# Designed miniproteins, single chains, part 64

Each design is a single chain, and the fold is of that chain. pLDDT is the mean over its residues in the fold that is shown.

## One batch from the design tools (miniprotein)

Design m2355
Fold by ESMFold2-Fast:
Structure m2355 (fold): chain A 90 residues (1-90)
Amino acid sequence: EKEENKKLAEEYTKKGNELLKQKDYKKAVAAYEKAIELNPENAEAWLNLGEALLKLEKYEEAKKYYEKALALDPKNEKAKKNLEEAEKKI
């Protein structure tokens, strides 16, 4: 169900956010990947997946996911700033 998948995606996003806060970046990536699989329109999950990848020094991948977040929410200033930061590291 769409509603069930959205709720489950929110749970994985929350889990990813907690793991990101704990600096467990690899587990955060896995949680956000599950969130995106369930709801690929969640700009927050794409943005935070990019942040976790940036912390893992996977700059090209982080850039790709920030671009996806910005495509979903073109007015998101945090996505614009994080994209610029990732580009400076490449």
Scores: mean pLDDT 84

Design m2356
Fold by ESMFold2-Fast:
Structure m2356 (fold): chain A 80 residues (1-80)
Amino acid sequence: LSLLEKEILRLLYLAGKPLSVSEIARALGVSQATARRHLRRLEKKGLVEHVGNGRYALTEKGREVAEKIDNVELLKEMQE
């Protein structure tokens, strides 16, 4: 996964709800075109799904991957 793809998964995990392409793009400071491109790649990997109204949510597999990323980052923060 690219860094931006990891950040998308983490954002969706922390939000706990479906987010629009616009919300994801705004939160990560990227264009909507960039966010949509990476969301399509994540969808092909089975990590996110389109749930209607231009929104994306984590799949069960995506949630497991995002949880693993968060655990590594949380461990780094807790060491300080």
Scores: mean pLDDT 78

Design m2358
Fold by ESMFold2-Fast:
Parts: sequence; C-alpha cells; structure tokens
Structure m2358 (fold): chain A 78 residues (1-78)
Amino acid sequence: SREEELREAVENLKSEDEKEVSKALEIIAKYGEDGEVAIRELTEILKNSEDEKVKERAKVALLLMGGPEANAALREYE
C-alpha cells in the first residue's frame, strides 16, 4: 500500500547503503504533500532520533516534500 511504501522509505533513511537512501528520498519526494504518513514519521525522527545523519536526511526529505505541514515541522525542530 501507499502507507506501507512510505513507512518503508522513511525506515530506509537509516540505511548504511547510500543507494537505498537515495531511492527512499525519491519515493518520499514523489508523494510530496500527499505523503501525510511520511511527514508524521519524519517529524518523529526530528524529535526523537539520536542519529544526526538520519535527522539531516529527514530534514532533506521534508524539504523535498514541501507544503505547509512539512514546512511547519522543519520550523518547529530547527
């Protein structure tokens, strides 16, 4: 499902494989503002993750998605 694909893409931002990370970012970007599940999961990473690299990737993903909800998340945790 769309929700499962987005959840898997967000989880793959934690990957050590740069190719998997790039593919995950492309999937997240493709859904854009329609990826509400991804916005929620990415916001959770910004709030609770101890991995600065994963947090940076989450910020990039939110920037690629765009829209009011993604922009609000970026402002709240910067």
Scores: mean pLDDT 82

Design m2359
Fold by ESMFold2-Fast:
Structure m2359 (fold): chain A 66 residues (1-66)
Amino acid sequence: EKTEKLFEEYFELLLEELEKTEGKLTEEQKEKMRKILEEQQKKNPLSPEQLEKILKSLKEARKLSE
């Protein structure tokens, strides 16, 4: 449950970064990205601790760019 929440936060941050570089994404593009990330999580499962560390790094990078 906590891992799912961290994964959703990670996915949202990635989508926002993609929209900054590529412009507004279509619903189809967002679904495709979600499937890619879910397959990566299935093959190489990240622990809640690893997801939290990645999220912290991404949030700090975002604060510096804003």
Scores: mean pLDDT 72

Design m2360
Fold by ESMFold2-Fast:
Structure m2360 (fold): chain A 73 residues (1-73)
Amino acid sequence: SEAEELAERAIELIRRGEPERAIEALRKAYEKGISVETLARVAAEARRLGQREVERTAAKLIAELLEERRAKE
């Protein structure tokens, strides 16, 4: 999906040391319906490579998705 393609782009940008572009790609992925599972993988990769800003952004988006799921229950 487009969200998964954007998530893979974010991972590539993390590996290149481009956190600002990685965050932009993650925000676009969120708008396209990225899953919590895919966001968790991006957060794990960001943590592994020391990209703290990207990890924090992914964690925040995960929290937002989980709150939306709770509100629908």
Scores: mean pLDDT 84

Design m2361
Fold by ESMFold2-Fast:
Structure m2361 (fold): chain A 80 residues (1-80)
Amino acid sequence: SIEELAEKLVEALRKAGKDEQAERFLKYSKDIIELLKKNAPLEEIFRKVRELYEVARASGDPEAIKLAEELANKVFEEAL
């Protein structure tokens, strides 16, 4: 699920010592889940997914980047 992938990403960021980015990631993940629940416009969902991916890339952690890609794909599957 999106929630499970988000949890794994937060754990990966914390293990990488990126606690601030982990907190930002949690916020973006929750925002995306709420947007999906209210059937928000695809453009808004995609914007949040890009922001989330940028946080993962900024961490420099390959596992976080990989998990962010998996989360993005899962969000796109559920939004489309």
Scores: mean pLDDT 80

Design m2362
Fold by ESMFold2-Fast:
Structure m2362 (fold): chain A 91 residues (1-91)
Amino acid sequence: MAILKKPLGPGTKVVVIGAGEMGRLVAQGLRDSGAEVIGVIDKDPERAERTAKETGAPLAIVADPSDPEQLKKALEEVKKKYGEPDAVVFA
């Protein structure tokens, strides 16, 4: 387990939760800063997939971010396929 705190920026693996207007802007800003967006989670499949494509994220997951159990399963799927994220950003 990595216990090191990393700033959001170059070399950081990030999961973005929320692909609405703010989530999309946050994900784009993270990509532009050099962070690797490895997953996007949103309740709307079209918004999740759109934001993932725009940021180069390999994984778009449909889950309700207000449901802790759905969110936990979504994060476990990211972790299983692409490793542990350095940061999780709620937008």
Scores: mean pLDDT 77

Design m2363
Fold by ESMFold2-Fast:
Structure m2363 (fold): chain A 64 residues (1-64)
Amino acid sequence: MEKEALRKEAERLLKEAEELFEKGNYSDTQKLAGEAYVLYLESGDFKGAQRAMDLAAEAAKKGY
């Protein structure tokens, strides 16, 4: 699988998750950020993976 395509899809999902987080939809934020995290890891973008993981953790913390 093309790593550049995986990275672009991860960035798209992370952006959507960030928009959901701003709207207070923490459950969907955590879901999409988790999906972005996996794709960032598969693409070798560890900085992107860290950003996605941090967003998912923030969403989980706010969702309680």
Scores: mean pLDDT 84

Design m2364
Fold by ESMFold2-Fast:
Structure m2364 (fold): chain A 69 residues (1-69)
Amino acid sequence: SSLAIAYKNLGNAFASLNRLEEAAKAYYEAIRLDPSDEEALKELGKVSKAYVEKYQKPLPWEKSPFVPD
């Protein structure tokens, strides 16, 4: 889906600006639209770890329904 690709690119842009919460939200939307996108899933994992390291707390949502185990 071109929309899923757009959200992944948006996530990449926010991540490059160190806007980790917005990057994570964009990657969640990309994964929701295309759950087989291994790259979006991998990048979301990196952003989530960076957010915890920087702010010492989880992302504002306690649990994401779109991140596979």
Scores: mean pLDDT 75

Design m2365
Fold by ESMFold2-Fast:
Structure m2365 (fold): chain A 64 residues (1-64)
Amino acid sequence: SKKEKIQQLIEDNQKTLEDLKKQIKEMEKNTKTISDEIKVLVLKTVAGGTETLIEKLEERLKEL
C-alpha cells in the first residue's frame, strides 16, 4: 500500500540521518583545516535536507 511504502521511506531516511549525524560528530572532533570545515557544512546541509524530507513524508502519511 502507499502507507507502507511511505513508512519504509521514513525508516530508511531516519537511518540515513542517524549515520549523517554520527559522521558530523566524528568530523567536528577532527576539524583542522578550512577544507574540513567546508566538508562539515556540506554534511550538515545534507542532514537538514534529510530532516525536511522526513517531515514531508510524515505529513503525507497523515493525509492517507
Scores: mean pLDDT 86

Design m2366
Fold by ESMFold2-Fast:
Structure m2366 (fold): chain A 84 residues (1-84)
Amino acid sequence: SAAEQLKAELLAVVRRVEELLKARDYDGAAALVLEWLRRRDPELAARLEAELNRPGMSVEEKKRLIVAAMQRLAAQVEAEIAAL
């Protein structure tokens, strides 16, 4: 079903983001989350991209922003699944 497919895709992206964060590939993790957010909330994706490109951002701040964005993405996709 469409719901089962979308759930499987969400689980795969969450796992991949966690792997990238564990590998300290924050740019790769950010890019993956932004790709999924752009399809759902392009305004939020644009704001997050601007914040991630802010001069002087620490690694800890960047990691926190990526994790928060991933959580928001998961909530949005879960709402889409519930509406199916």
Scores: mean pLDDT 83

Design m2367
Fold by ESMFold2-Fast:
Structure m2367 (fold): chain A 71 residues (1-71)
Amino acid sequence: SEGARALRELMTSKDPEKQKLRDELLKFSAEEVKRLRDRIKTENLSPFERIRLALEEHERVLQRAVELRKK
């Protein structure tokens, strides 16, 4: 997928500018994971709801990787 390709490019690049974008993506991913953890703890979510939210979080990270690669 485009998202997986963008993520791979950012994560494997030795270019300092792309490494800066990778750090921005990792920070974004950490905030998304924190948000997901907080929702799981506070909203009494079922296992199926937790899986769905984790997949949605993953898709948002892939989309962010595509956006950052275009800069």
Scores: mean pLDDT 80

Design m2368
Fold by ESMFold2-Fast:
Structure m2368 (fold): chain A 60 residues (1-60)
Amino acid sequence: MPQLARVVRDFSSDDPEMLNLRAGDEVEVLEELPDGFVRARSLKTGAEGLVPRAFLEIVE
């Protein structure tokens, strides 16, 4: 099963590698990276990018 996570706080960045997210959005966790970042795909937009792990809550 794909690992899903819920965004717990709004996150936005001007960095094109970062994923812009709103609290309540759902993402698919693709990879957990060192230094507390996650590569994720937004289920709302289909966009992929990096997000700080602290902004996500894993839902299995």
Scores: mean pLDDT 80

Design m2369
Fold by ESMFold2-Fast:
Order: sequence, then C-alpha cells, then structure tokens
Structure m2369 (fold): chain A 88 residues (1-88)
Amino acid sequence: MLEQIRADAERILADVEELEKKMKEHGLLTDESKRLIENARKHAERALAEPDPFEAEVHLGVAAITLAVLKVSYERELKRKQAELERL
C-alpha cells in the first residue's frame, strides 16, 4: 500500500510540473493557480515522506483533488482564450 501511494504521489508531482509548464507557456499562471500548484506539490511531497499509510493516503487525496481542480481550470481558461481568438 505505501509503495503504491508513493508511486501515485511521484506521478502527481510529474503531472503538476507538466501542467505548470503548459500554464506558463499559455500565459495562464495566476497568483491563484500558483497557490494551487504549490499546495498540490506540498501535499504530494508529504505523501512521499509520511510513514503512516492512512496519513499518506490523505495527503495523496488532497494533492490529487487539487491537481484535478487545476486541470479543469486550465482547460476552461484555455477554451476561453481560444474563443477570444476566434472573435478576432
């Protein structure tokens, strides 16, 4: 269980880094998105460091939910910018 939690946490860290890069490239890094990125990274790192499987899974869950919120926000803002370009 703990090995799987750590593997999932490492995957979340990689996904957060890739999403941050995409958001930066599209000019979508706001103070709010930066805080969410930091929060997701912090909880994923805590999941990796936590020796208790239950506590590790709680931190993994928070990181996963935060990443999901970031992905939805990114896709929504990207579509909004694309719609603005189509009006030009």
Scores: mean pLDDT 84

Design m2370
Fold by ESMFold2-Fast:
Structure m2370 (fold): chain A 62 residues (1-62)
Amino acid sequence: MSPEHQALLRVIGAKLAVIGAEFEIELGEEGRVSEETKKKAEELLEEARRELERAEAELEAL
């Protein structure tokens, strides 16, 4: 695979991770998931946002 293709897949993956974490947090606000699950989703959201920032920077550098 090309470096550009790999970088693009990382951006897509990171964006999906952000969406998934945001959805879990929303479910936690509605009381549909445990407080522990919501807290883990908030931690995953921070990680996903950092990964997205790195992945976008890598793609822009190509």
Scores: mean pLDDT 81

Design m2371
Fold by ESMFold2-Fast:
Structure m2371 (fold): chain A 71 residues (1-71)
Amino acid sequence: MDFDSRIKELKEEIERDPNNFEAWINLGLILHERGDYEEAIETFEKARKLYANNPSLDFLAKYNILLVKKS
């Protein structure tokens, strides 16, 4: 399944670099597309906490959380 392969790749990227904000956001988006809304929200919340002191990245993470919650 395409989602499972992509999720594995993104989790491996995060294990290699836990500060990779883009990998966290992409993982959350794939989980949202698969319908795993709870895990997607948790993933975006991790991205948000990681960059809480960066207004642009904090905003992007909050926006994605809001997008999932509206689904």
Scores: mean pLDDT 75

Design m2372
Fold by ESMFold2-Fast:
Structure m2372 (fold): chain A 78 residues (1-78)
Amino acid sequence: AAREEGERYRALGLEHAARGDYRAAGDYFKKAGEAYEKAGDFESAAVMYRSAANLYRLAGDEAAAEEAERKAEEARQK
């Protein structure tokens, strides 16, 4: 369930990124990271949070990017 949820959010994030909607793409990758953490998949969670940070920077939201980067670092240490 939680891993499937992460996969669905990742797919939505990729679709929005392809359309240039970087803010929504970042939000979906952040949700994917949260779902992977719930599943205990901290490696996938860290990757999703880094992707969210990159997308938030493309959207011009440095604060959201920094928050996502911190979540990626926390997940990587687990």
Scores: mean pLDDT 87

Design m2373
Fold by ESMFold2-Fast:
Structure m2373 (fold): chain A 80 residues (1-80)
Amino acid sequence: MEELAELLERRARDLLRLAEELKAQGADEAARLLEEAARLVREAAELLRERGDEEGARRLLEEAQRLAERAVEAYREHLE
């Protein structure tokens, strides 16, 4: 469980870096959605590490996945 929480914390940092790159490109909506997804991934990591709440973490990760999918859509619209 600790290893998964550490992986999720690294994933959240990677998402935040990508969001900053997208902001630099003017893709503000895609960046905002990735920032929110990163926040949820970090909350999921905290739930796993501090409470062992696998179901709560799963729900947060599912929401983060939906936000990441919306970020891809927003980025595609930005490129058009």
Scores: mean pLDDT 84

Design m2374
Fold by ESMFold2-Fast:
Structure m2374 (fold): chain A 81 residues (1-81)
Amino acid sequence: KEEQSEQAVEYLVLGKIALEEGDYEKAIEYFEKAEKLDPRLRGVALYLKGKAYEAQGDLEKAREYYERAAKLGSELAKKAL
């Protein structure tokens, strides 16, 4: 469990790097891997997927993911809405 949590955090970091590089598909894939390994990170992963869709110009999907993340208690997602 602890090892999976560490790997999940690593995937969040890799996803953020992919976002900065403009590789939005890869970023979303990493965020999905992170939430599967550690469901406690689901709120953060959903928020970051929202940012990836927003960066791609898909504002409808971005809003959907922000709303889902906000329902899980993500303060960052609540501010993005």
Scores: mean pLDDT 81

Design m2375
Fold by ESMFold2-Fast:
Structure m2375 (fold): chain A 64 residues (1-64)
Amino acid sequence: SMKEELEKKRKEFEEKVAELKKEYEEILNDPSATPEEIREFAIRYTAEMIRLIGEVIEAELKAK
């Protein structure tokens, strides 16, 4: 059902947020990490978050 698809997309969002947080903690704890590497992570993180938010919004609209 559309409600089950919405719950699935919300779980995928939560799981991806946890994965990205772990990657962020790893890069911050790496003394060799450069400002450029942190910037590259921030760009990738932002793009992935926008994509996942879009998928949740689409699922919410379909659940109406």
Scores: mean pLDDT 81

Design m2376
Fold by ESMFold2-Fast:
Structure m2376 (fold): chain A 111 residues (1-111)
Amino acid sequence: MLKEVTVVFRIRGLAARYPDPAEAARAAEEAMERIKAAVAERLPVLSARRVSPDTLVLRVLAESLEAALEAAKAAAESVPDFEIEVVVLLQNDDGSLEILASTEAAAARVA
């Protein structure tokens, strides 16, 4: 059964790499367009919005949170010039939230 999953992409270190806010904004925009395209190749994308200069939020249909996270991680790998933090969220009918994050999983793998 397909579930509506919220995927949050955050570009880390953007200000350190691009001290000029205009250059940072342009680089982030290009990275976000590549991420959106890469996710769309794997999962149906219902909506996409930039909620801050470094944060992109997608709503997708996926079989599970794990499937959404795998697609999101693959999309983040399409922009290797940036450190991308990925969080996937599922809100159940009872209002409870399920959350998976790639940054913590990546840190655990290196540690």
Scores: mean pLDDT 77

Design m2377
Fold by ESMFold2-Fast:
Structure m2377 (fold): chain A 110 residues (1-110)
Amino acid sequence: AEELLEEAEELVRRAEEALRRGDLREALRHLDRALRLAEQALERAKTLPKEEAIPLFERIRELARRILELAMELIRRAGDDRELLNEAIGLALRAIGLEIDAELELKRLE
């Protein structure tokens, strides 16, 4: 789980760099991969003792929020690229779902 999150966090940094360069497609690819790794980390964290799971769910929640922010930036910058817009919207919705799932797991563990 931790290694998956470290890779996902690095991919988010790569997406931020791509956005600064105007590389919207590269940013989308990095964010999509980061989200998939974060989703896998969530499933893995659910199988761990609560003392190990809590910090992972907190990292997943923060990562999901960051992916959402960057997906919203892609939506704003998509212009006439309908395919990019649709993919960025899908990514934003998945990031919202992941944030909610991580928050619910944290509330169960208190």
Scores: mean pLDDT 89

Design m2378
Fold by ESMFold2-Fast:
Structure m2378 (fold): chain A 76 residues (1-76)
Amino acid sequence: MAEALALAREGLAHERLGEQYEAAGDLQKALEHFRRALDLYREALSLLPEDHPLRAQVEARIAEVEAKIRELEARL
């Protein structure tokens, strides 16, 4: 439980770094951080029970980051 929360928080930190690099025009670094966020969110989700209230929030973050990665790959 605590490990899943730590992974989700680290994922959010990388997601925010990705947003900062995207705003700065560094699309390659943005993509690197969004890919790391996706990996961390997927690990967090794998550790959360199906009935955990954070599951829906992590799933939403995964969907948004996957869409952002596709958008950035199309711009490179």
Scores: mean pLDDT 87

Design m2379
Fold by ESMFold2-Fast:
Structure m2379 (fold): chain A 72 residues (1-72)
Amino acid sequence: DLLESLTPLEQAILRTLAEHGALTQRELAEILGQSVATVSRHVARLKERGLVEVVDGKVALSVKGVEVAREL
């Protein structure tokens, strides 16, 4: 199950993007109390899974990401 394969931080990233809209990795790091390096690694994994897109320096939920975030 895709939801069961998400780490707690990855779930928090998806929820934060659902609540705030598109954010930079720095803004995500500040909101979540994490380093930019940690957020960047998890964003890369979420992008690989097709759950987020990076457009013009901002991380945004994909269509699939919106559906997954609604289940969190």
Scores: mean pLDDT 86

Design m2380
Fold by ESMFold2-Fast:
Structure m2380 (fold): chain A 78 residues (1-78)
Amino acid sequence: MDQPVEIVITLKEGTNLSYVKRLIDSLFGDDPRFLGYDVNEKENKITVRLAAGTDVDAVVEKLKSIPGVESVEVRPAE
């Protein structure tokens, strides 16, 4: 479906959030399909919002390669 998606990244305990945020900014820099991200420090989660038509599989692969990422989950954006 051509819907915006949310990618929920769960980080390992003790992961440096500033480091992961910097890598996300680097990966999506000037990409017009990148709608932003939200950080939940209490749950060690980052939610990335992407526009419809994004190559979600490629994004998930890149996010999983980041040191300190425990899991990556994809869901439709609401």
Scores: mean pLDDT 77

Design m2381
Fold by ESMFold2-Fast:
Structure m2381 (fold): chain A 81 residues (1-81)
Amino acid sequence: GYEQKIKEYEERIKKDPNDAKAYAELAEALLKARKYEEAFEYLSKAVQLDPNLEKVWEILLKFSSNPERIKELKEEHLKRS
C-alpha cells in the first residue's frame, strides 16, 4: 500500500513545513490511493510554496474540470515570487 510512503512524507513535512517537494510527493501517493480531495489540497500547497514544480501543474491540469483556470493560477503564482 501507499501508507508507508504517506507516513514518510508526513514526517518530512513535520521537520520542514516548507518542503514543497514533500507536499507534491504526498499528493501523488494520495492520488494513487484515490484520495482526490486531500491530494488536491497538498498539490495546491506545493505550488504555493514552489510555483516552479512543473509536474504538479501537469497533474492539476490533467484532473481539473477547468484547465484554463489552472493556467491562470500558474501565471499568478509565478508572478508572486
Scores: mean pLDDT 79

Design m2382
Fold by ESMFold2-Fast:
Structure m2382 (fold): chain A 96 residues (1-96)
Amino acid sequence: MLEEKAEEYEKKGKEAEEKGDLLEAGQYYYSAGVLYLWAGKPEKAAEYAKKAYRLFKQAGDKLGAAVSLRVLGLAYKAAGKDKLAAEYFAEAEKLL
């Protein structure tokens, strides 16, 4: 269920990105990243969190960029990379 919903948001993110809606695409990729994290897929979570971060940065949305880095940190922590996770959490705090 979580993985299927993540795939749905992944598709919606791609559609929004193709239409040039950076903010909407970032929001969908962020949601996909969170759902992949909850589904126990940290590699997919990191992939979509990175896409969300890039899009929010391009759109000038500092809050969106910060929460995307937080999901990226959680994904690396889930993958056993605690030091790298801490670095992404620190980067997220600097954006606020």
Scores: mean pLDDT 87

Design m2383
Fold by ESMFold2-Fast:
Structure m2383 (fold): chain A 98 residues (1-98)
Amino acid sequence: DDPLMSSLTPEDAEKVKEFEKLLEEERYDEAYKLIDELAKEKNVSALVAIAHVALLLGRYDIARYAVEKIKELAEEYKDSKWAEAAKELEELLNNALG
């Protein structure tokens, strides 16, 4: 029912599930810390999945935070695929809000 989750490694899928649980429990500080941890690990695949989950749950503030981390990593490492992923997520955010 979610092709995005099936494309992740098992380890990344578990991190995304942890993030979803943190949002359901309203543990937002811990959700932001998880995003910061994934950014430090340069785990862009998990950050992309987390941004999609935040978008699906209507947490546009958290989704935008994750997208900004992807953009920062794309700029630092000059990775065009990460830049494209961030752009696609920004388009999804704009479509959800406009």
Scores: mean pLDDT 83

Design m2384
Fold by ESMFold2-Fast:
Formats: C-alpha cells, structure tokens, sequence
Structure m2384 (fold): chain A 65 residues (1-65)
C-alpha cells in the first residue's frame, strides 16, 4: 500500500531529524513506534511529530520509549 509506505518513510525521516532511532510496527489500524530515549526535548518533539503523521494518515498511534 503506497500510503502505508509513505507514512512509514515520513515517520523514519522525522525520527532521524529529531536525532532518535525509531522502529515501526503495523498492527491492523494501529501504528506502534518504538523510540530510543534521548533528551526530554527531543523525545517530546519526535512523539508530537510522529503522532501527527500517523493520525493524519488515519492510524491510531502508540509510542514506546
């Protein structure tokens, strides 16, 4: 699915820009993103951006640190 691939790519780019490592898992309607802990500021920024990307694509977003 093209939208799935684009959503995954955007999340990986957002995480890289924020300086965090991300692992992505799709389970039905849910997008599970596991992030490596860094600073509180970088973690908050990454979570905010990733949630926005996933929700705009129609997924439920679950973040794990």
Amino acid sequence: DLELELTEGMILIAAAVAGVKAEIEFKGDTLIVTLSKTTPEADEFAIKVIKKIGENAGYKVEIKL
Scores: mean pLDDT 77

Design m2385
Fold by ESMFold2-Fast:
Structure m2385 (fold): chain A 68 residues (1-68)
Amino acid sequence: IERQLRALEAGVRAVEETGGRVLRATVHDGVIRLEVESEDPEKAAEAGRKAVEETAPGVRVEVRARRS
């Protein structure tokens, strides 16, 4: 639970650092889900996934990214 919450926070921060917006961030049944909006959706999604994996290796993460 602690690792998942920190990983979610890291993912949100990473997305925002790319200039993206996090529309929703949840942890449900061991899965971190991020819904993001960005001028570069792939870059934002990659940054979010990478941050989650670096913070909590092996945690499941789903990123749904759309263009702003």
Scores: mean pLDDT 82

Design m2387
Fold by ESMFold2-Fast:
Order: structure tokens, then sequence, then C-alpha cells
Structure m2387 (fold): chain A 69 residues (1-69)
């Protein structure tokens, strides 16, 4: 079946592409920078939720540090 084989090939190609991506020149990095800026804007929307997660992480860290003391 072509569909199932194609899906596996795409998955494998993606994994290999990630390795080959390291061989790419700074040209690809410039394009990646543009994408990062887009992600930054998206993160602005989730910043409020992220802040709450950071507080929870700080409390957990304090608990671990208190046990060390």
Amino acid sequence: MEAEKEEEIEKLAKEEAEEIAESFTEKTEEKLKELIELYKEQLKEDLEGYKKLLEERKKAKEKVEKEKE
C-alpha cells in the first residue's frame, strides 16, 4: 500500500533531514530567525499561562532547596 509506505518514508526523511539540516549553511539559519520572530509573537499570547507555570516551578525548586538545607 502506497499510503502506509509513504508515511514511513516521510517520517524517515524528516529524521534524516534534521541531520542534514546541520550541514546547511547560515542561509537556512537566516530563514530560521524569521520563524523564531513569529514564535515570539505567538508566545506573547501564552505569556500569561507561562508565568503561572514559572511560579509553580519556583515553588517546587524552593522545596528541593529546603530539603538540601
Scores: mean pLDDT 61

Design m2388
Fold by ESMFold2-Fast:
Structure m2388 (fold): chain A 96 residues (1-96)
Amino acid sequence: MEREAARKTLEILEKGVRENRVAEAIDEILEMMKNSDLEQQAAMGISFLLTYAVIEALRKREGLPELSEEARAKLAEALELIGPIMTEYVQKLSAK
């Protein structure tokens, strides 16, 4: 697993939430994932899912406005991409 890719993903998303630039943060992460191998994509996907939970918690706690339509579209795109990647990675690990 690429620790740097996972950490970078977390940092980008958390900063995007705090600065109200979630759409830009997600777009950057999606581009990084598209140019990565399966192991890197899995690491980034895990980091993204954990950070998304933090995003929702921070949004609720800080009273931040709802995500923009652009941010919601990017979030949906990211979740749609991550699901299959996680499934493929788990299957690869199970195959030994």
Scores: mean pLDDT 74

Design m2389
Fold by ESMFold2-Fast:
Structure m2389 (fold): chain A 91 residues (1-91)
Amino acid sequence: MEIEKEILIALSEIWLGVAKIAIDNGHAQEAADFLERMAKKLVKQAKELGAKEVIETIAENLRIAADYAAQVDPEAAKRLRETAEKVEKEG
């Protein structure tokens, strides 16, 4: 169970990194779409493991992505914040 949790956290961190690169290069909307899809998959796995801490990490990473997107695309930032809130409610 610990290894599975660590993998899910690592995937969340990797996806945040990819999203930051996309946002910086003018693809904030695509980054929001990507993170929304990945968050759904990762939250499903975290719930199956009973891993509330993974769900909390996913929500935090979505908020970090939203703050980064807010500098270039306020609509993408809003979408990411809404996704983070939905993820947090599932923990």
Scores: mean pLDDT 84

Design m2390
Fold by ESMFold2-Fast:
Structure m2390 (fold): chain A 73 residues (1-73)
Amino acid sequence: SLEEKIKKTEEMIKRNEEAIKEMEEYIKELKENKKTEEDELKLAVLETALNGEKSFLEILKKNLEKLKEELKK
Protein backbone atom coordinates (compact mmCIF):
# COMPACT_ATOMS: atom_id res chain seq x y z
CA SER A 1 0.00 0.00 0.00
CA LEU A 2 0.97 3.67 -0.28
CA GLU A 3 1.02 3.93 3.53
CA GLU A 4 3.47 0.99 3.75
CA LYS A 5 5.71 2.65 1.12
CA ILE A 6 5.72 5.88 3.18
CA LYS A 7 6.63 3.95 6.37
CA LYS A 8 9.45 2.04 4.64
CA THR A 9 10.80 5.25 3.06
CA GLU A 10 10.75 7.01 6.47
CA GLU A 11 12.63 4.03 8.00
CA MET A 12 15.20 4.16 5.15
CA ILE A 13 15.68 7.92 5.69
CA LYS A 14 16.28 7.38 9.42
CA ARG A 15 18.83 4.59 8.82
CA ASN A 16 20.57 6.63 6.12
CA GLU A 17 20.76 9.71 8.41
CA GLU A 18 22.32 7.50 11.13
CA ALA A 19 24.84 6.09 8.61
CA ILE A 20 25.74 9.63 7.42
CA LYS A 21 26.32 10.74 11.04
CA GLU A 22 28.58 7.72 11.70
CA MET A 23 30.52 8.40 8.47
CA GLU A 24 30.93 12.12 9.36
CA GLU A 25 32.30 11.14 12.81
CA TYR A 26 34.78 8.73 11.18
CA ILE A 27 35.89 11.37 8.63
CA LYS A 28 36.39 13.87 11.49
CA GLU A 29 38.52 11.33 13.39
CA LEU A 30 40.65 10.66 10.26
CA LYS A 31 41.11 14.42 9.62
CA GLU A 32 42.33 14.95 13.21
CA ASN A 33 44.70 11.92 13.06
CA LYS A 34 45.87 11.84 9.40
CA LYS A 35 49.67 11.34 9.14
CA THR A 36 50.20 9.30 5.95
CA GLU A 37 49.39 9.37 2.21
CA GLU A 38 47.22 6.26 2.80
CA ASP A 39 45.15 8.24 5.36
CA GLU A 40 44.65 11.02 2.77
CA LEU A 41 43.46 8.45 0.17
CA LYS A 42 41.06 6.88 2.71
CA LEU A 43 39.73 10.35 3.54
CA ALA A 44 39.11 11.15 -0.16
CA VAL A 45 37.25 7.84 -0.67
CA LEU A 46 35.13 8.37 2.46
CA GLU A 47 34.26 11.98 1.54
CA THR A 48 33.14 10.75 -1.92
CA ALA A 49 31.03 8.00 -0.28
CA LEU A 50 29.54 10.54 2.16
CA ASN A 51 28.53 12.81 -0.74
CA GLY A 52 26.86 9.80 -2.40
CA GLU A 53 24.93 8.97 0.80
CA LYS A 54 23.82 12.63 1.17
CA SER A 55 22.62 12.64 -2.47
CA PHE A 56 20.68 9.40 -1.86
CA LEU A 57 19.12 10.91 1.29
CA GLU A 58 17.86 13.90 -0.75
CA ILE A 59 16.31 11.51 -3.31
CA LEU A 60 14.61 9.57 -0.48
CA LYS A 61 13.25 12.81 1.03
CA LYS A 62 11.85 13.97 -2.35
CA ASN A 63 10.25 10.55 -2.91
CA LEU A 64 8.71 10.69 0.59
CA GLU A 65 7.15 14.11 -0.18
CA LYS A 66 5.68 12.73 -3.44
CA LEU A 67 4.27 9.67 -1.61
CA LYS A 68 2.69 11.90 1.08
CA GLU A 69 1.12 14.12 -1.63
CA GLU A 70 -0.33 11.00 -3.34
CA LEU A 71 -1.78 9.86 0.02
CA LYS A 72 -3.60 13.24 0.38
CA LYS A 73 -5.42 12.63 -2.93
Scores: mean pLDDT 83

